# Designs tried in a protein design run: designed miniproteins, single chains, continued (2). Part 95

Each design is a single chain, and the fold is of that chain. pLDDT is the mean over its residues in the fold that is shown.

## One batch from the design tools (miniprotein)

Design m7287
Fold by ESMFold2-Fast:
Structure m7287 (fold): chain A 80 residues (1-80)
Amino acid sequence: NLFAELDKILEELIAKYPEHAASFRAIYERAKRVLAEDPTNWEAVGQAVAAELESNPEMTDEVKTDVVLALDELRIKAAS
């Protein structure tokens, strides 16, 4: 279940960076909405996530990279 895997990744990111919990929830909620409309449209997921990360200057590049990599790993698993 793709949404269950998204929830797991969200919880892991919040555990690692609890100060960004609200921002992570906003990013993943947007990703879920895109995937609910088209579960194959990972390009639109990437664009939506990039827009949310651009609006969060308090996140370091390291945190932003972890978010992008976690979603990319999920995309690869979903394609398998």
Scores: mean pLDDT 81

Design m7288
Fold by ESMFold2-Fast:
Structure m7288 (fold): chain A 63 residues (1-63)
Amino acid sequence: MNPALRTMHLASEPVEAFLAAGDADGVRAATEEARQKSIELGYDEEEVKAAADALHAGATADL
């Protein structure tokens, strides 16, 4: 994991809970919240977007 995106990873803890419940809409919402929080903390928007897209793709592969 990219250290600059650690906050994105930690803020995405709810994604795992929704994934375990099979809730694709919850996974999407939690990923978007984590993305927004990372941008507010000053991480690069393109890097945050790439990380959010990768997290969403990984989560939806298990749904």
Scores: mean pLDDT 63

Design m7289
Fold by ESMFold2-Fast:
Structure m7289 (fold): chain A 80 residues (1-80)
Amino acid sequence: SFRQRARDTDRRFSDVTRTVTQQRVDDMRRRGYSQDDIDREVQQMDDRDARFRQVVQQAIETRDPSYIRRVDMVGNGLDS
């Protein structure tokens, strides 16, 4: 169903974002970045994730066909 696909896409996006964030944090620590710089980077990545979740929530609530296509495009871009 569309709702299940949207939720699965959001979950996969969140999982990928978490992995990328962890790799970025680990790399920054190895390169000697300050904790303040790391915290700022994490905050920016978390803000992007929150914005994506709002788009998915709106698609579920409005049943907008344009959002269905957008969610499918994002989902098709993610390897399982």
Scores: mean pLDDT 70

Design m7290
Fold by ESMFold2-Fast:
Structure m7290 (fold): chain A 81 residues (1-81)
Amino acid sequence: SEFSEEGFEEAVLEALVDILIYLTLKKNEIDYRKGKIKKPIKPSQEQIDAARQRLLEEHRDELRAGKLTPEVVEKILKELS
């Protein structure tokens, strides 16, 4: 299944979502330590998993197009926190 076109696409989209969430959280942590923001985003694993699902379900077309912005990822993480 992972070697079908559909299975490969799903694996790529899941990896992209994981990378985007990771980079968004790391940027937020760095910005907090530099005094650029007043409150860091500290989601639980359940909130990260929920953000992953929401990105894959609601923002699939933007993910495929490479147009999903860090601002959208940050907004979803904040809404789930």
Scores: mean pLDDT 81

Design m7291
Fold by ESMFold2-Fast:
Structure m7291 (fold): chain A 86 residues (1-86)
Amino acid sequence: SPIEREALMLAMEISVLVIQGSVALRYNAPDEELQRIRDRLEEAVRRARQFLADNPDLSPSIKEMLEREIEAAEGVIEELDARLEA
């Protein structure tokens, strides 16, 4: 379905950003790069949460998938915020 495809694309976008954030943290990327990734993750999480709110009839498995990606992204945002505050 078009809605399921959109959910999968949102999940994929978040997964890529989570990997980028984790790699940037591991290799001590410059603060400007960490901030850029942090802002992109925050925006992606906001869009994913809005998508879930707009589509209450999504299958439980698709909702679970998006919620897990949001949780992973929020974890990386916390790590990025801790690094940038230091």
Scores: mean pLDDT 90

Design m7292
Fold by ESMFold2-Fast:
Structure m7292 (fold): chain A 78 residues (1-78)
Amino acid sequence: MEEIIKKAQEAVARAQAALRERYESLPPERQAEVEELVRKMDEALQKLLNAKNEEEAKKALEELEKAVEELLALLAEE
């Protein structure tokens, strides 16, 4: 469990760092897409924090990592 939480924290930290560097320079259409992905990250993180067992936590982590990957890819397009 602790290792899953650590990976989630690292994924969120990567997303936050990229947002700090790139978000303000994005066009409005891209900013809207970023906000949608941030909502998906928040939903996945909430699922992780409310997970009843390690299997649920792993699935939530996979959803979180996917959302972070999509966010980082979107930020890299500009």
Scores: mean pLDDT 80

Design m7293
Fold by ESMFold2-Fast:
Structure m7293 (fold): chain A 100 residues (1-100)
Amino acid sequence: MYVVILLPEDASKEEREKLGELISKNAPESAVIYGVTRDGKITYVLKEEVPEFLRNNDIKAIIVKFSTKEEAEKLAEIIKKETGFEVRLAETFEEALKLI
């Protein structure tokens, strides 16, 4: 299961920092995290590096891969409540990319 978090172009530095901290704190150690830049590059990101990655890069979306649907839904709800960013769920990486 994949969680896709969409970052609007006008997302503030404060909102981006909050998103990075929420992912770092709430994603399990088994989660695989991808950053998608505005120019369409996809990069693996370590959980602890997500806040710095969002600060240093023009990010269009974050994709988080989970082993279970329950873990994915839990992160999705946290991000929706705390940031107001658009969050979508996908079953495959290809479907996750289509949501961006």
Scores: mean pLDDT 85

Design m7294
Fold by ESMFold2-Fast:
Structure m7294 (fold): chain A 88 residues (1-88)
Amino acid sequence: GKKLYEEGKSIKETDPQKAAKLYKESGELFKKEGDYKSAGDAYVNAGKVDPDPQKAARYYALAHKQYFKAGDDKSAAEAAANAERAWG
């Protein structure tokens, strides 16, 4: 998970679509490992860098679910707000 996350971070300004995909894949790996907090963080970054607002909103919704599983109610609420903002 961590390697894909750092790769996404390094290219987010030059190739935001590829960065979003790397963050998404990182989130899926963290989720499989049971690291729901890191999965949520990865999905938030996918949402922040994806130029497609519909995809961004879906990534924030995925982050909300992972933070909720992690017991991080504050980060879950912030992810839900970011999903709403991406649609607006």
Scores: mean pLDDT 82

Design m7295
Fold by ESMFold2-Fast:
Structure m7295 (fold): chain A 79 residues (1-79)
Amino acid sequence: SSLERSLEIAREIGRELRERIDIQEELALLARVEGASEEEIRERARELGREAGLTETQIEEIIEMAKWMAERLSPELLA
């Protein structure tokens, strides 16, 4: 039915957004807590992003957002 199709699309959008947020948070913690290199962050972003079905452009956007988040994570928030 058209209702089932609409709900399927809505669930897919929600899943994609959740995956992006989860990836951004993991990469930000990797950079901030583990002191990962840019190369290590990029490698992990590609692994997680491709598993989630993201494009190369979306993966680059996630890397930039993760860097932005990592710079703003307080030590208290990570303890």
Scores: mean pLDDT 76

Design m7296
Fold by ESMFold2-Fast:
Structure m7296 (fold): chain A 84 residues (1-84)
Amino acid sequence: MPMSPEEVIQLLQQQIAEHEALAREAEARGDYASAARHYQEASQYYSALSNVYLSLGDEEKAQQAYQKSLEYQALADEAAALAA
């Protein structure tokens, strides 16, 4: 069965929260390579969330999610630099 937009949003929010938690846990261990990967995944899920909101006509929420995707991409890049 195709998911409702509300179910898709909930799934994306759950994936974001999971990868945010895993990234912070990895940083606490000094595992910057894993932190970078999880921040990258959070960024990708925020990008997907932005596209879902845009498809629903919610430009404000789409823009907010897009800005979060850029913030997490920056965190991923910073963590990747620390892993090198």
Scores: mean pLDDT 89

Design m7297
Fold by ESMFold2-Fast:
Structure m7297 (fold): chain A 74 residues (1-74)
Amino acid sequence: SASEKALELTKAKVRVIGLSSDGLIAIRQKDEKALKETLKEMDELIKENKDDPDFVKFAEEQKKEILEEYEKAK
């Protein structure tokens, strides 16, 4: 149903927000392994939800912010 689809999409967005936080923490701690694992999990969520363009855009924007912060930390 539409309500079930909306709930699952909300859960996926919450997971992306959590991964975004984990990525920023990894950058602060200079933990490149944790950063790579976080980015990999984001890519897997994007792949699993590829048919939802709004979700893909949201997740790609979060990933971009992590990569921009990583470049600033160099």
Scores: mean pLDDT 85

Design m7298
Fold by ESMFold2-Fast:
Structure m7298 (fold): chain A 69 residues (1-69)
Amino acid sequence: DTPTLTEEQRKKVYEAAGIEYKEENGKITVTDVKNVPESERDETLKALNEEMERIQSARQRVEARKAAA
């Protein structure tokens, strides 16, 4: 649950697993999963995007703490 990788490192891992992602305004959103059957894509995309959002939120909190130091 705790993010051990940076957001950028996480993107590379997802890409290597056949997961397509899109980056807009510094935000990462998973758009497709190549190695998942069509019937499971929506469920998989939801789970991956929830995890990515959580990682981004954690990074924003760390950045805010740095700015306060």
Scores: mean pLDDT 68

Design m7299
Fold by ESMFold2-Fast:
Structure m7299 (fold): chain A 93 residues (1-93)
Amino acid sequence: SAAFEKKAEELVKEAKEKVEKGEVTREELLATLARGDKEQTPEALEAGFRAQVLGEVLLILEAEKKGTPKEKIEEWEEKLKREVAEVLAAKAA
């Protein structure tokens, strides 16, 4: 669905902006993911999903800084957007 693709693109863009501003650390993301696994509440699971998106963006930006080819970075960004759109569609069903 075009609507979920657009929401996924917006979510990935917001995650990228937060990581670039230094508002998110790897340590905070790992702690949020661990809480999601332990608590299994809707709030903890939603926070865990957002932390997974932020973590993937962080890895992509770190790979770009290390000189990973631009084509590979673009491939990973498009894959992340697709996966986020699929999760959003599944949550709406």
Scores: mean pLDDT 80

Design m7300
Fold by ESMFold2-Fast:
Structure m7300 (fold): chain A 100 residues (1-100)
Amino acid sequence: MITIRGPASVAARPGEKVTLELTVEGDEDAEKIAVYQVLEDGRARLVSEVENAKPGDKVTVEVTVLPGTRALLFVAGKEIPEDGSTELPGAAGGTRVTLR
């Protein structure tokens, strides 16, 4: 099982760049880590991907905050939701960072 650890929340305004350090935990390699911005309309927008993450890796991700973003969502594994999906992955393999 792959788990991504990051901060619970980050303070950012629309248009700002946020740099987050994530730690990959678990006993399996992640084929991809997908980075989504969860918008106020409930859809997840794919903004970045990291490939071939391994347990113990620290991954630095930079994202430009889109207007209406409520949270950043980091999903590890082989089944990554499509851009614009309203069905967000569960806690298994993913982590959510709330914007404030």
Scores: mean pLDDT 70

Design m7301
Fold by ESMFold2-Fast:
Structure m7301 (fold): chain A 56 residues (1-56)
Amino acid sequence: SAGSDSDGGAARAAGAPTAEGAAAGIKQAYLGMLNFGGEESGKRGREAAERAAASG
């Protein structure tokens, strides 16, 4: 694709929120309650919150 720039790819590739993403978040929260991935969930939640605060 030389000189062909399809539109919309970058916006979707940015990881737009989807039902799958929401379900994954719920699963991670549930596992966190059982303390299976607490440390990883905590890191993700924290960096996500800081990212949101910094960008917002």
Scores: mean pLDDT 57

Design m7302
Fold by ESMFold2-Fast:
Structure m7302 (fold): chain A 63 residues (1-63)
Amino acid sequence: SAEEEAKEKAEKAAKKYAEHLEKLTGQPATAEVEVVDETHVRITVKAGDIVQDVVVPASSITT
């Protein structure tokens, strides 16, 4: 389904972002992806005491 495809793409992007954030901050980083609707995903990234939470269109995620 479109939601499954969006989630897969978002998880792949989130993993790369978490790796980059770990390198940048020197702290463990985690990224979680939640499907909001058919066209949007929510990405929550944590690194130490830093928390970032964004909702993005699935179409904006490049794989």
Scores: mean pLDDT 74

Design m7303
Fold by ESMFold2-Fast:
Order: C-alpha cells, then sequence, then structure tokens
Structure m7303 (fold): chain A 67 residues (1-67)
C-alpha cells in the first residue's frame, strides 16, 4: 500500500524537500515504478517536471524511509 500524499509529504519535509501532498504521492508512485524496473528516472523526471538529479535524490530518500 502506498502511503497517503500527506504522509509522504511529511517524510520529504523532514529531509528538506518541500512539495505538495499531491506531488508527494506521485513521487512515491515514481519510486515504486523505478524500483520495479517499470520506468526510468529520466522519463519520470520529464513527466513530473523536475530535474533528474532532484528526482534521484528524492527516490533515495523515499527508499531509505521504507517507500
Amino acid sequence: VIPSGEEVQKILKSNGVEVSPELAYKLAVATLLVEEGLASVKDLAKHLKISQSTLSRILKILKENGI
């Protein structure tokens, strides 16, 4: 089960990343898609309108926090 956008937002905020709950939820989904090999960081960064380096950092934070 993917955590709520509000729960993901709280995790990201505690790690210095400020995003909306809606974007936080999309970032959690993106993390799972990359971990399952279903999507690339490059393609997801383009869809989410963020840099690849920023997305890679966020994915690492979420993975290390159990997402």
Scores: mean pLDDT 82

Design m7304
Fold by ESMFold2-Fast:
Structure m7304 (fold): chain A 75 residues (1-75)
Amino acid sequence: DKLKQRLEEQIAQLQKQIAEDPDNAQLLLQLAGNYVMTNKPQLSLELSQKTIEVGSDQEKRQSRMLQRWSQNLLS
């Protein structure tokens, strides 16, 4: 559907931006969120773990929420 197509386009764009700026926690969070929404929880977990390493306290909290959501999808 249109939402899934838009999310996949955003994923492609975010991947390009992250290739240029791999430690940008905000881009990593956005990509992790899109992976959860497109039912790719394993990829979301990997990005969330990296965000915890490089992010601010607020970004780390957001990342832990995405980790919990992704872990629930994998359970």
Scores: mean pLDDT 83

Design m7305
Fold by ESMFold2-Fast:
Structure m7305 (fold): chain A 88 residues (1-88)
Amino acid sequence: DVEDLAALLGVSVKEAEEFIKLYKAGDFEGAAEIIVKSIEKSVDLSEEEKKELFERLTKVLKEGYEKGLSFEEIAERVREELLEFQKE
């Protein structure tokens, strides 16, 4: 469910739909960029924080794809990275 994915990722439904399209195309960097830009709209991130978050999310997406994880499992892993990043 795209709405559930959007809620897990903290993005709009439209952004979640674009994320799914890019992820299915193997564009993990493009998919990660959508999440980073969505967070940036709500939080003023430093250039270093944007780079670190982008690299972490790209890695999670690529590893999830290689393992054959569902979108829900990938979204949960992304959410875990976002929560851990916010603790720092």
Scores: mean pLDDT 79

Design m7306
Fold by ESMFold2-Fast:
Structure m7306 (fold): chain A 68 residues (1-68)
Amino acid sequence: GDGPDQLAVMERYTAAHHGAAGDGSGSLPGAPDVADIHLRLSLEELRDMVHNADPPLPIPDEALEALY
């Protein structure tokens, strides 16, 4: 799948973090900031583009994470 697979991963991540940190009064200092969420979205999109490239690019996930 295309977008739906990334959404499933993001939903899992969001559900885990939202349930742990977002089910109370106010935001906890340890909760991911808006900037962190935006950065993760950019990394996920970049990873998807690299893996879906034609021809596929021989770039490991570690290298992609290091770029950010």
Scores: mean pLDDT 53

Design m7307
Fold by ESMFold2-Fast:
Structure m7307 (fold): chain A 95 residues (1-95)
Amino acid sequence: MEEKRKKAIELFKKAQELFDEAARRSPLQDEYRAISELARNAIKAVEKGDYTAAINAAELAQLMAERARKRASPEDQKVLDEAIKLFKEAIELLK
């Protein structure tokens, strides 16, 4: 459990960093900032041991990222696909 918790936090941090970086240069900056905030909330929830809240935040972040990719450039779609993969992996670790 402890190792899975640490890995989930690491994955959420990587996803947050990807969206923070994308937000600095993308026309979708407001959506990317919102997704980054959800990743931050997921990290805080894991740190508190509230895995249900962490999964809910991550699932919402994944959904928002999937919606954003429909309006994203091909370059941003690659970044979004990597972030979606990170959210999915973190969610499975916390189940």
Scores: mean pLDDT 82

Design m7308
Fold by ESMFold2-Fast:
Structure m7308 (fold): chain A 71 residues (1-71)
Amino acid sequence: LSEEEKKELEKEIALSLVRMRVGSAVATGELTEEQAEKVIKEAEKIAEETEDSKEMIKKGMELIDKALKEA
């Protein structure tokens, strides 16, 4: 894999981790499906703006934490 392909794959993995955590929160009743959709859309926007998978995960988890506090 090239460095570009590796970064793209890392971003995809990071976004998948965020989606898994959101799905888990819906399954446990911590988030509604509507709140989950909002968080996922925000995470997708962050993925478009960020090339760093670590920053992507950090911001994604912050979005989830904020949604959980507001729920």
Scores: mean pLDDT 78

Design m7309
Fold by ESMFold2-Fast:
Structure m7309 (fold): chain A 55 residues (1-55)
Amino acid sequence: DELLARARAALADPAVTEGRAALAVALHEMEHSTDPATRARAREVLERELARLDA
């Protein structure tokens, strides 16, 4: 999954400070949660935070 790979790369970069906590929580929920509503919200958080890093 490209989105999860990008989130992991961002968390591995010490220069990424803004949104780190949100990325970490959302990535954890995407990997471990079985609840589709939780996974959908986590995916939206990942997309939002990664879009901010790309801007």
Scores: mean pLDDT 78

Design m7310
Fold by ESMFold2-Fast:
Structure m7310 (fold): chain A 72 residues (1-72)
Amino acid sequence: GREEILELLEELRRTSRDPAVRAGARELIEALEQGASREELRRWLENLLATARAHGDERSVALIERMLELLE
């Protein structure tokens, strides 16, 4: 649920060396704390996934895919 997604976003923010991925993770944490909808979170995670894939950040891709599974 929400708590598991927050944990994964904090891991992403801590472990990613890509500043764009870290910035996206921070924005998603803030959005979750502000009560963002499941649809908004999915859209933002899909955008973050595209960024991680484009930059070859395979670890971040795996973490984001896991978060998307938790939103299904």
Scores: mean pLDDT 84

Design m7311
Fold by ESMFold2-Fast:
Structure m7311 (fold): chain A 79 residues (1-79)
Amino acid sequence: DADRLAALIGAAGAELADAGTPEQEPLIRLAAADAALEVRGEAGRRAAEAREAALSPEQAALARRARDEAVARARERAA
């Protein structure tokens, strides 16, 4: 269920953002939201990719780590 997985990614992203610094929080939340869009289809994936491409290398690295962690937690909870 893509809707359930997307919701779980959002929840995991919120947990990661809360555990991070105030400066990292918006980017972590955005990365999780992008991952949730990706699981909902190709149109969401393209939008997320375009947004991520606009980030600095440091922000992109943080976003990728946050996204991977949020997705991993969500998939574990969804199983």
Scores: mean pLDDT 77

Design m7312
Fold by ESMFold2-Fast:
Structure m7312 (fold): chain A 71 residues (1-71)
Amino acid sequence: SDREIVEKAYEVCEGAMRCLLEGLKANDEVVVKVALADLKEADPELGARVAEIYEEDPEKLKAVLEEVLAK
């Protein structure tokens, strides 16, 4: 599920996932792209899956990130 992908990405690269949430909250495409690039550097397959969720539904990705990072 999208939530499981986001949770795994957060465990692999917390900094990139926090940066991604801030970019999404600010509607800052440059920050979003930097965060996704950092995640792909850490884990290319997982980074591609998170990027796919972003391209399909950025609002859903933001909501899932807010839930995962609020722990």
Scores: mean pLDDT 83

Design m7313
Fold by ESMFold2-Fast:
Structure m7313 (fold): chain A 73 residues (1-73)
Amino acid sequence: SSEFIAEMTIGSMEVELAVLKVTNASAEELRQAIARFEEIAARLEREHGLTPEQRAEVEAILAELRELARQRE
């Protein structure tokens, strides 16, 4: 189902964010992850749609990645 696909994809993004945090990823690596996550989010919205809650979860993940990239410049 669309809800399941979005839920699993967002969960995968959360796991990757955790890995980037614990591996002390560079600002450049974080910027590359942001670009990839933005593309994934756009595809999810286009192909399945997101609930307001799911959209908020994606936006929170992207915000945390952007803050990490800013801090690691």
Scores: mean pLDDT 86

Design m7314
Fold by ESMFold2-Fast:
Formats: sequence, structure tokens, C-alpha cells
Structure m7314 (fold): chain A 68 residues (1-68)
Amino acid sequence: SILELLDEVLSKTKNPLLKTAIERARELVEAGAPAAEVLAVLDSAEQSADEEIKELLRKIKELLRAEA
């Protein structure tokens, strides 16, 4: 699920700014926010991520677009 992948990003990253952004994305998903709002947070987070985390974020974004 999208929440499981967000939790995976949180477990793998040591970047506090990225953790805060992903925690916000997780809250938005749990609250049933529009996919567009979640995608905007993830797009901003991706700019600060390393390549491994970027790959996970791209996968999450693809799933969000498919569910929208």
C-alpha cells in the first residue's frame, strides 16, 4: 500500500527535512486528502532525496496517480 511505502522511506532516510515531508504526506493520505496535495508534498521531498529514496518516491507517486 501507499502507507507501507511511505513507512519504508521513513525507515531508510536519515534526512530530518525529508522525514518531516514524508510524515506530512502520510497524514494527508490517512486523512483522505486529494492525490494532488500528496503529490505536491512528494515532488518537493524528491528534490532533497538521494537516488534510492527518489526511486521509492517515484513508485509512490505512480501508485497515487493510478488511484486518482
Scores: mean pLDDT 81

Design m7315
Fold by ESMFold2-Fast:
Structure m7315 (fold): chain A 60 residues (1-60)
Amino acid sequence: MTKEEIEKIIEESEENLRKEMPKNPNVKPENVQALVDGLIESLRLMLRGIENAIKRSKLR
């Protein structure tokens, strides 16, 4: 997985979350931006973890 692939996944996920989160009645409209930003940060960290795991497997 390349850094460009990770960025693309993040952009697509952010776009989807911004469209879906306002439709969720359990989410206050004023909190949508903060929730999306938090979820995208978590996704970025997870994807970086996966990239590092793949690199480790290739170094054997």
Scores: mean pLDDT 74

Design m7316
Fold by ESMFold2-Fast:
Structure m7316 (fold): chain A 90 residues (1-90)
Amino acid sequence: SLEEILKELAERLKKIASDKSLSKEEQIEKILEELAEAGKKLLEAGVDGSEIGKLLSELRYVLLEGYENKLSPEEIYEKIKEVIEKFLEE
C-alpha cells in the first residue's frame, strides 16, 4: 500500500542517518538512492508523477537542511514523518 511504502521509506532513511559506519557523503548518496526507489514504487502504485515530484523534493529538502544544520537522526526522522503524514492526508 501507499502508506506501507512511505512508512518503510521513513524507517530506511532513519537507519541510514543513524549509521555511524557511513560518512556524511555516503549517507546522503544512500538517501538519494532510497528516495529514487520510493518514487518508482509510488509511480507503479498509480500515484501521479507531479505529486511524487513534490513529495520527493520536500523530503530531499528536509534531509539536506537537517544535515547542514547538524540535526540528530531522530529530529530528521520526525520532520520526515510530518511530510509523509501531510502527503497521506491529501
Scores: mean pLDDT 85

Design m7317
Fold by ESMFold2-Fast:
Structure m7317 (fold): chain A 83 residues (1-83)
Amino acid sequence: SPEQKAMLIMANIGALILGFRTKKRLGTLTPEEAQRYIDRLESLLAELRALVASNTLSPWLQQQVDITLRDAEATIAELRRLS
């Protein structure tokens, strides 16, 4: 279903953000890793945006999408400063 697809994309985005935050805190993030995080996040973000443009989601799920999009965009901006 579109809702299950949205939840899977959001879970993948969340895992990438957590991975980035962990590497950043530990000081182990390389410029090459930062670029890989950007590429993966941008791909998932494009998929999530396309899904919500084509489907009506529940109000709760739409709120989770909005939070995920904001957090992903902020993370990409931060990664671009590090790569």
Scores: mean pLDDT 89

Design m7318
Fold by ESMFold2-Fast:
Structure m7318 (fold): chain A 95 residues (1-95)
Amino acid sequence: SSLAELALEYMKRLLEGKISFKELVEEAKKKPLLEQTTIYMGMVLTSDILGSDSLSDEELQAVGEAVVEILRVRREHPDVYREAQKIMREVRKKL
């Protein structure tokens, strides 16, 4: 999936410090809902990989915003949420 490759690229950029979680939340807002939701899920997964102790309070706040938006999409657009979850399963297999 092209969205799985895109999510992996954003996760790589976060891991390499080429983009912050705060910058990525703002970038995600400009994207179509499925791509936006997939990026938010990738942010949460990357924060889990890095561990909360390695993130600043400001970075953890950006991850928190991503979680809130994922929960909103799950409630209001369950088909989009389901598709994003399928994409994230592909991402997890490529890690």
Scores: mean pLDDT 90

Design m7319
Fold by ESMFold2-Fast:
Structure m7319 (fold): chain A 89 residues (1-89)
Amino acid sequence: AEEELLRRLEEEALELLRAITSPEEEGYVATRMALRGLREVHGASEEEILERMERLEEHAKKALEEGSEEEKAIAKGALKAIEEYRKEL
């Protein structure tokens, strides 16, 4: 079931996040897992993935301008993940 697949993906992502020691690494790992889940679990098209990456990038840029130091670190990780994933498309 879709709900079971999402739960398993969330559990894997949470385990990976707990293994890392920095907010930047957390943002990186969480973003890569989210984009992978969108593609593999939901069967999202490249167009849908690109649109989601654009929205995530805008949110991350806003966090870099207005966010706390922790939020800025997470945003840096997220932006790095988006850039690397874009090269894989």
Scores: mean pLDDT 76

Design m7320
Fold by ESMFold2-Fast:
Structure m7320 (fold): chain A 85 residues (1-85)
Amino acid sequence: GEKLVRSIESAKAYIEANKDNPFLPYVAALFAKEFEEEARKAEEEGDEKSAKAYRTAAQGMRAVAQGDVDTGLALLDEAIAIAKE
């Protein structure tokens, strides 16, 4: 839904604006945890599309938390594409 797309797009915009911020890995880990929780809720509701989009976004944020911003951004773009199907 619209809220799903906006949440992932907001996370992507934050990363793009904060590539040089020393706290980016910490913030990315918090985003990953929130997306993992939303994926779990979507799976419990049978919303496989939203669950997949949130899981992919969580993987992207985990990559950013590990210092791999390029992989993180690519996974967030994939998550947005899934969310817009």
Scores: mean pLDDT 87

Design m7321
Fold by ESMFold2-Fast:
Structure m7321 (fold): chain A 80 residues (1-80)
Amino acid sequence: SAIEKELEAKKRWMEAVEEANRVMIEALRRGDKELYDEVSKALLEYTTKFSEALRAGDYEKAEEVIAELKKFIEEVRAKM
């Protein structure tokens, strides 16, 4: 059902956001404000894309946005 797909996407989105928050906390601990600001800005942009996909009922696009956020976080971790 559409509600089950939305709930599943929201659960995976929350997991990706938690990963982003962990990176932001690590950046702050290292005194890397520029990295913190980069991740914070990206998270806001991906949040907008995710919300738009959910409003459209496009769960495939919502999952793509989650994957893009996760890839961004992996790339950021590689720089740390």
Scores: mean pLDDT 89

Design m7322
Fold by ESMFold2-Fast:
Structure m7322 (fold): chain A 64 residues (1-64)
Amino acid sequence: REALAAELVRRFGLSEAQARAVLYAWEDSRGASRPLTAEQVSTFAGVSRATARRVLAWLEEREA
């Protein structure tokens, strides 16, 4: 988790708080087996929708 947060900060220019918010939302989505949208990530973490889409794609690739 800490390593993932640090990578999100470095790769996408997120703050640590933004990176943690994204990971919490993504883990909650995965645990509930429901989709997490780029718009939800953008709103929740305070990042652009383009950044949110890139972050979600990267997390999905790591999960595969």
Scores: mean pLDDT 75

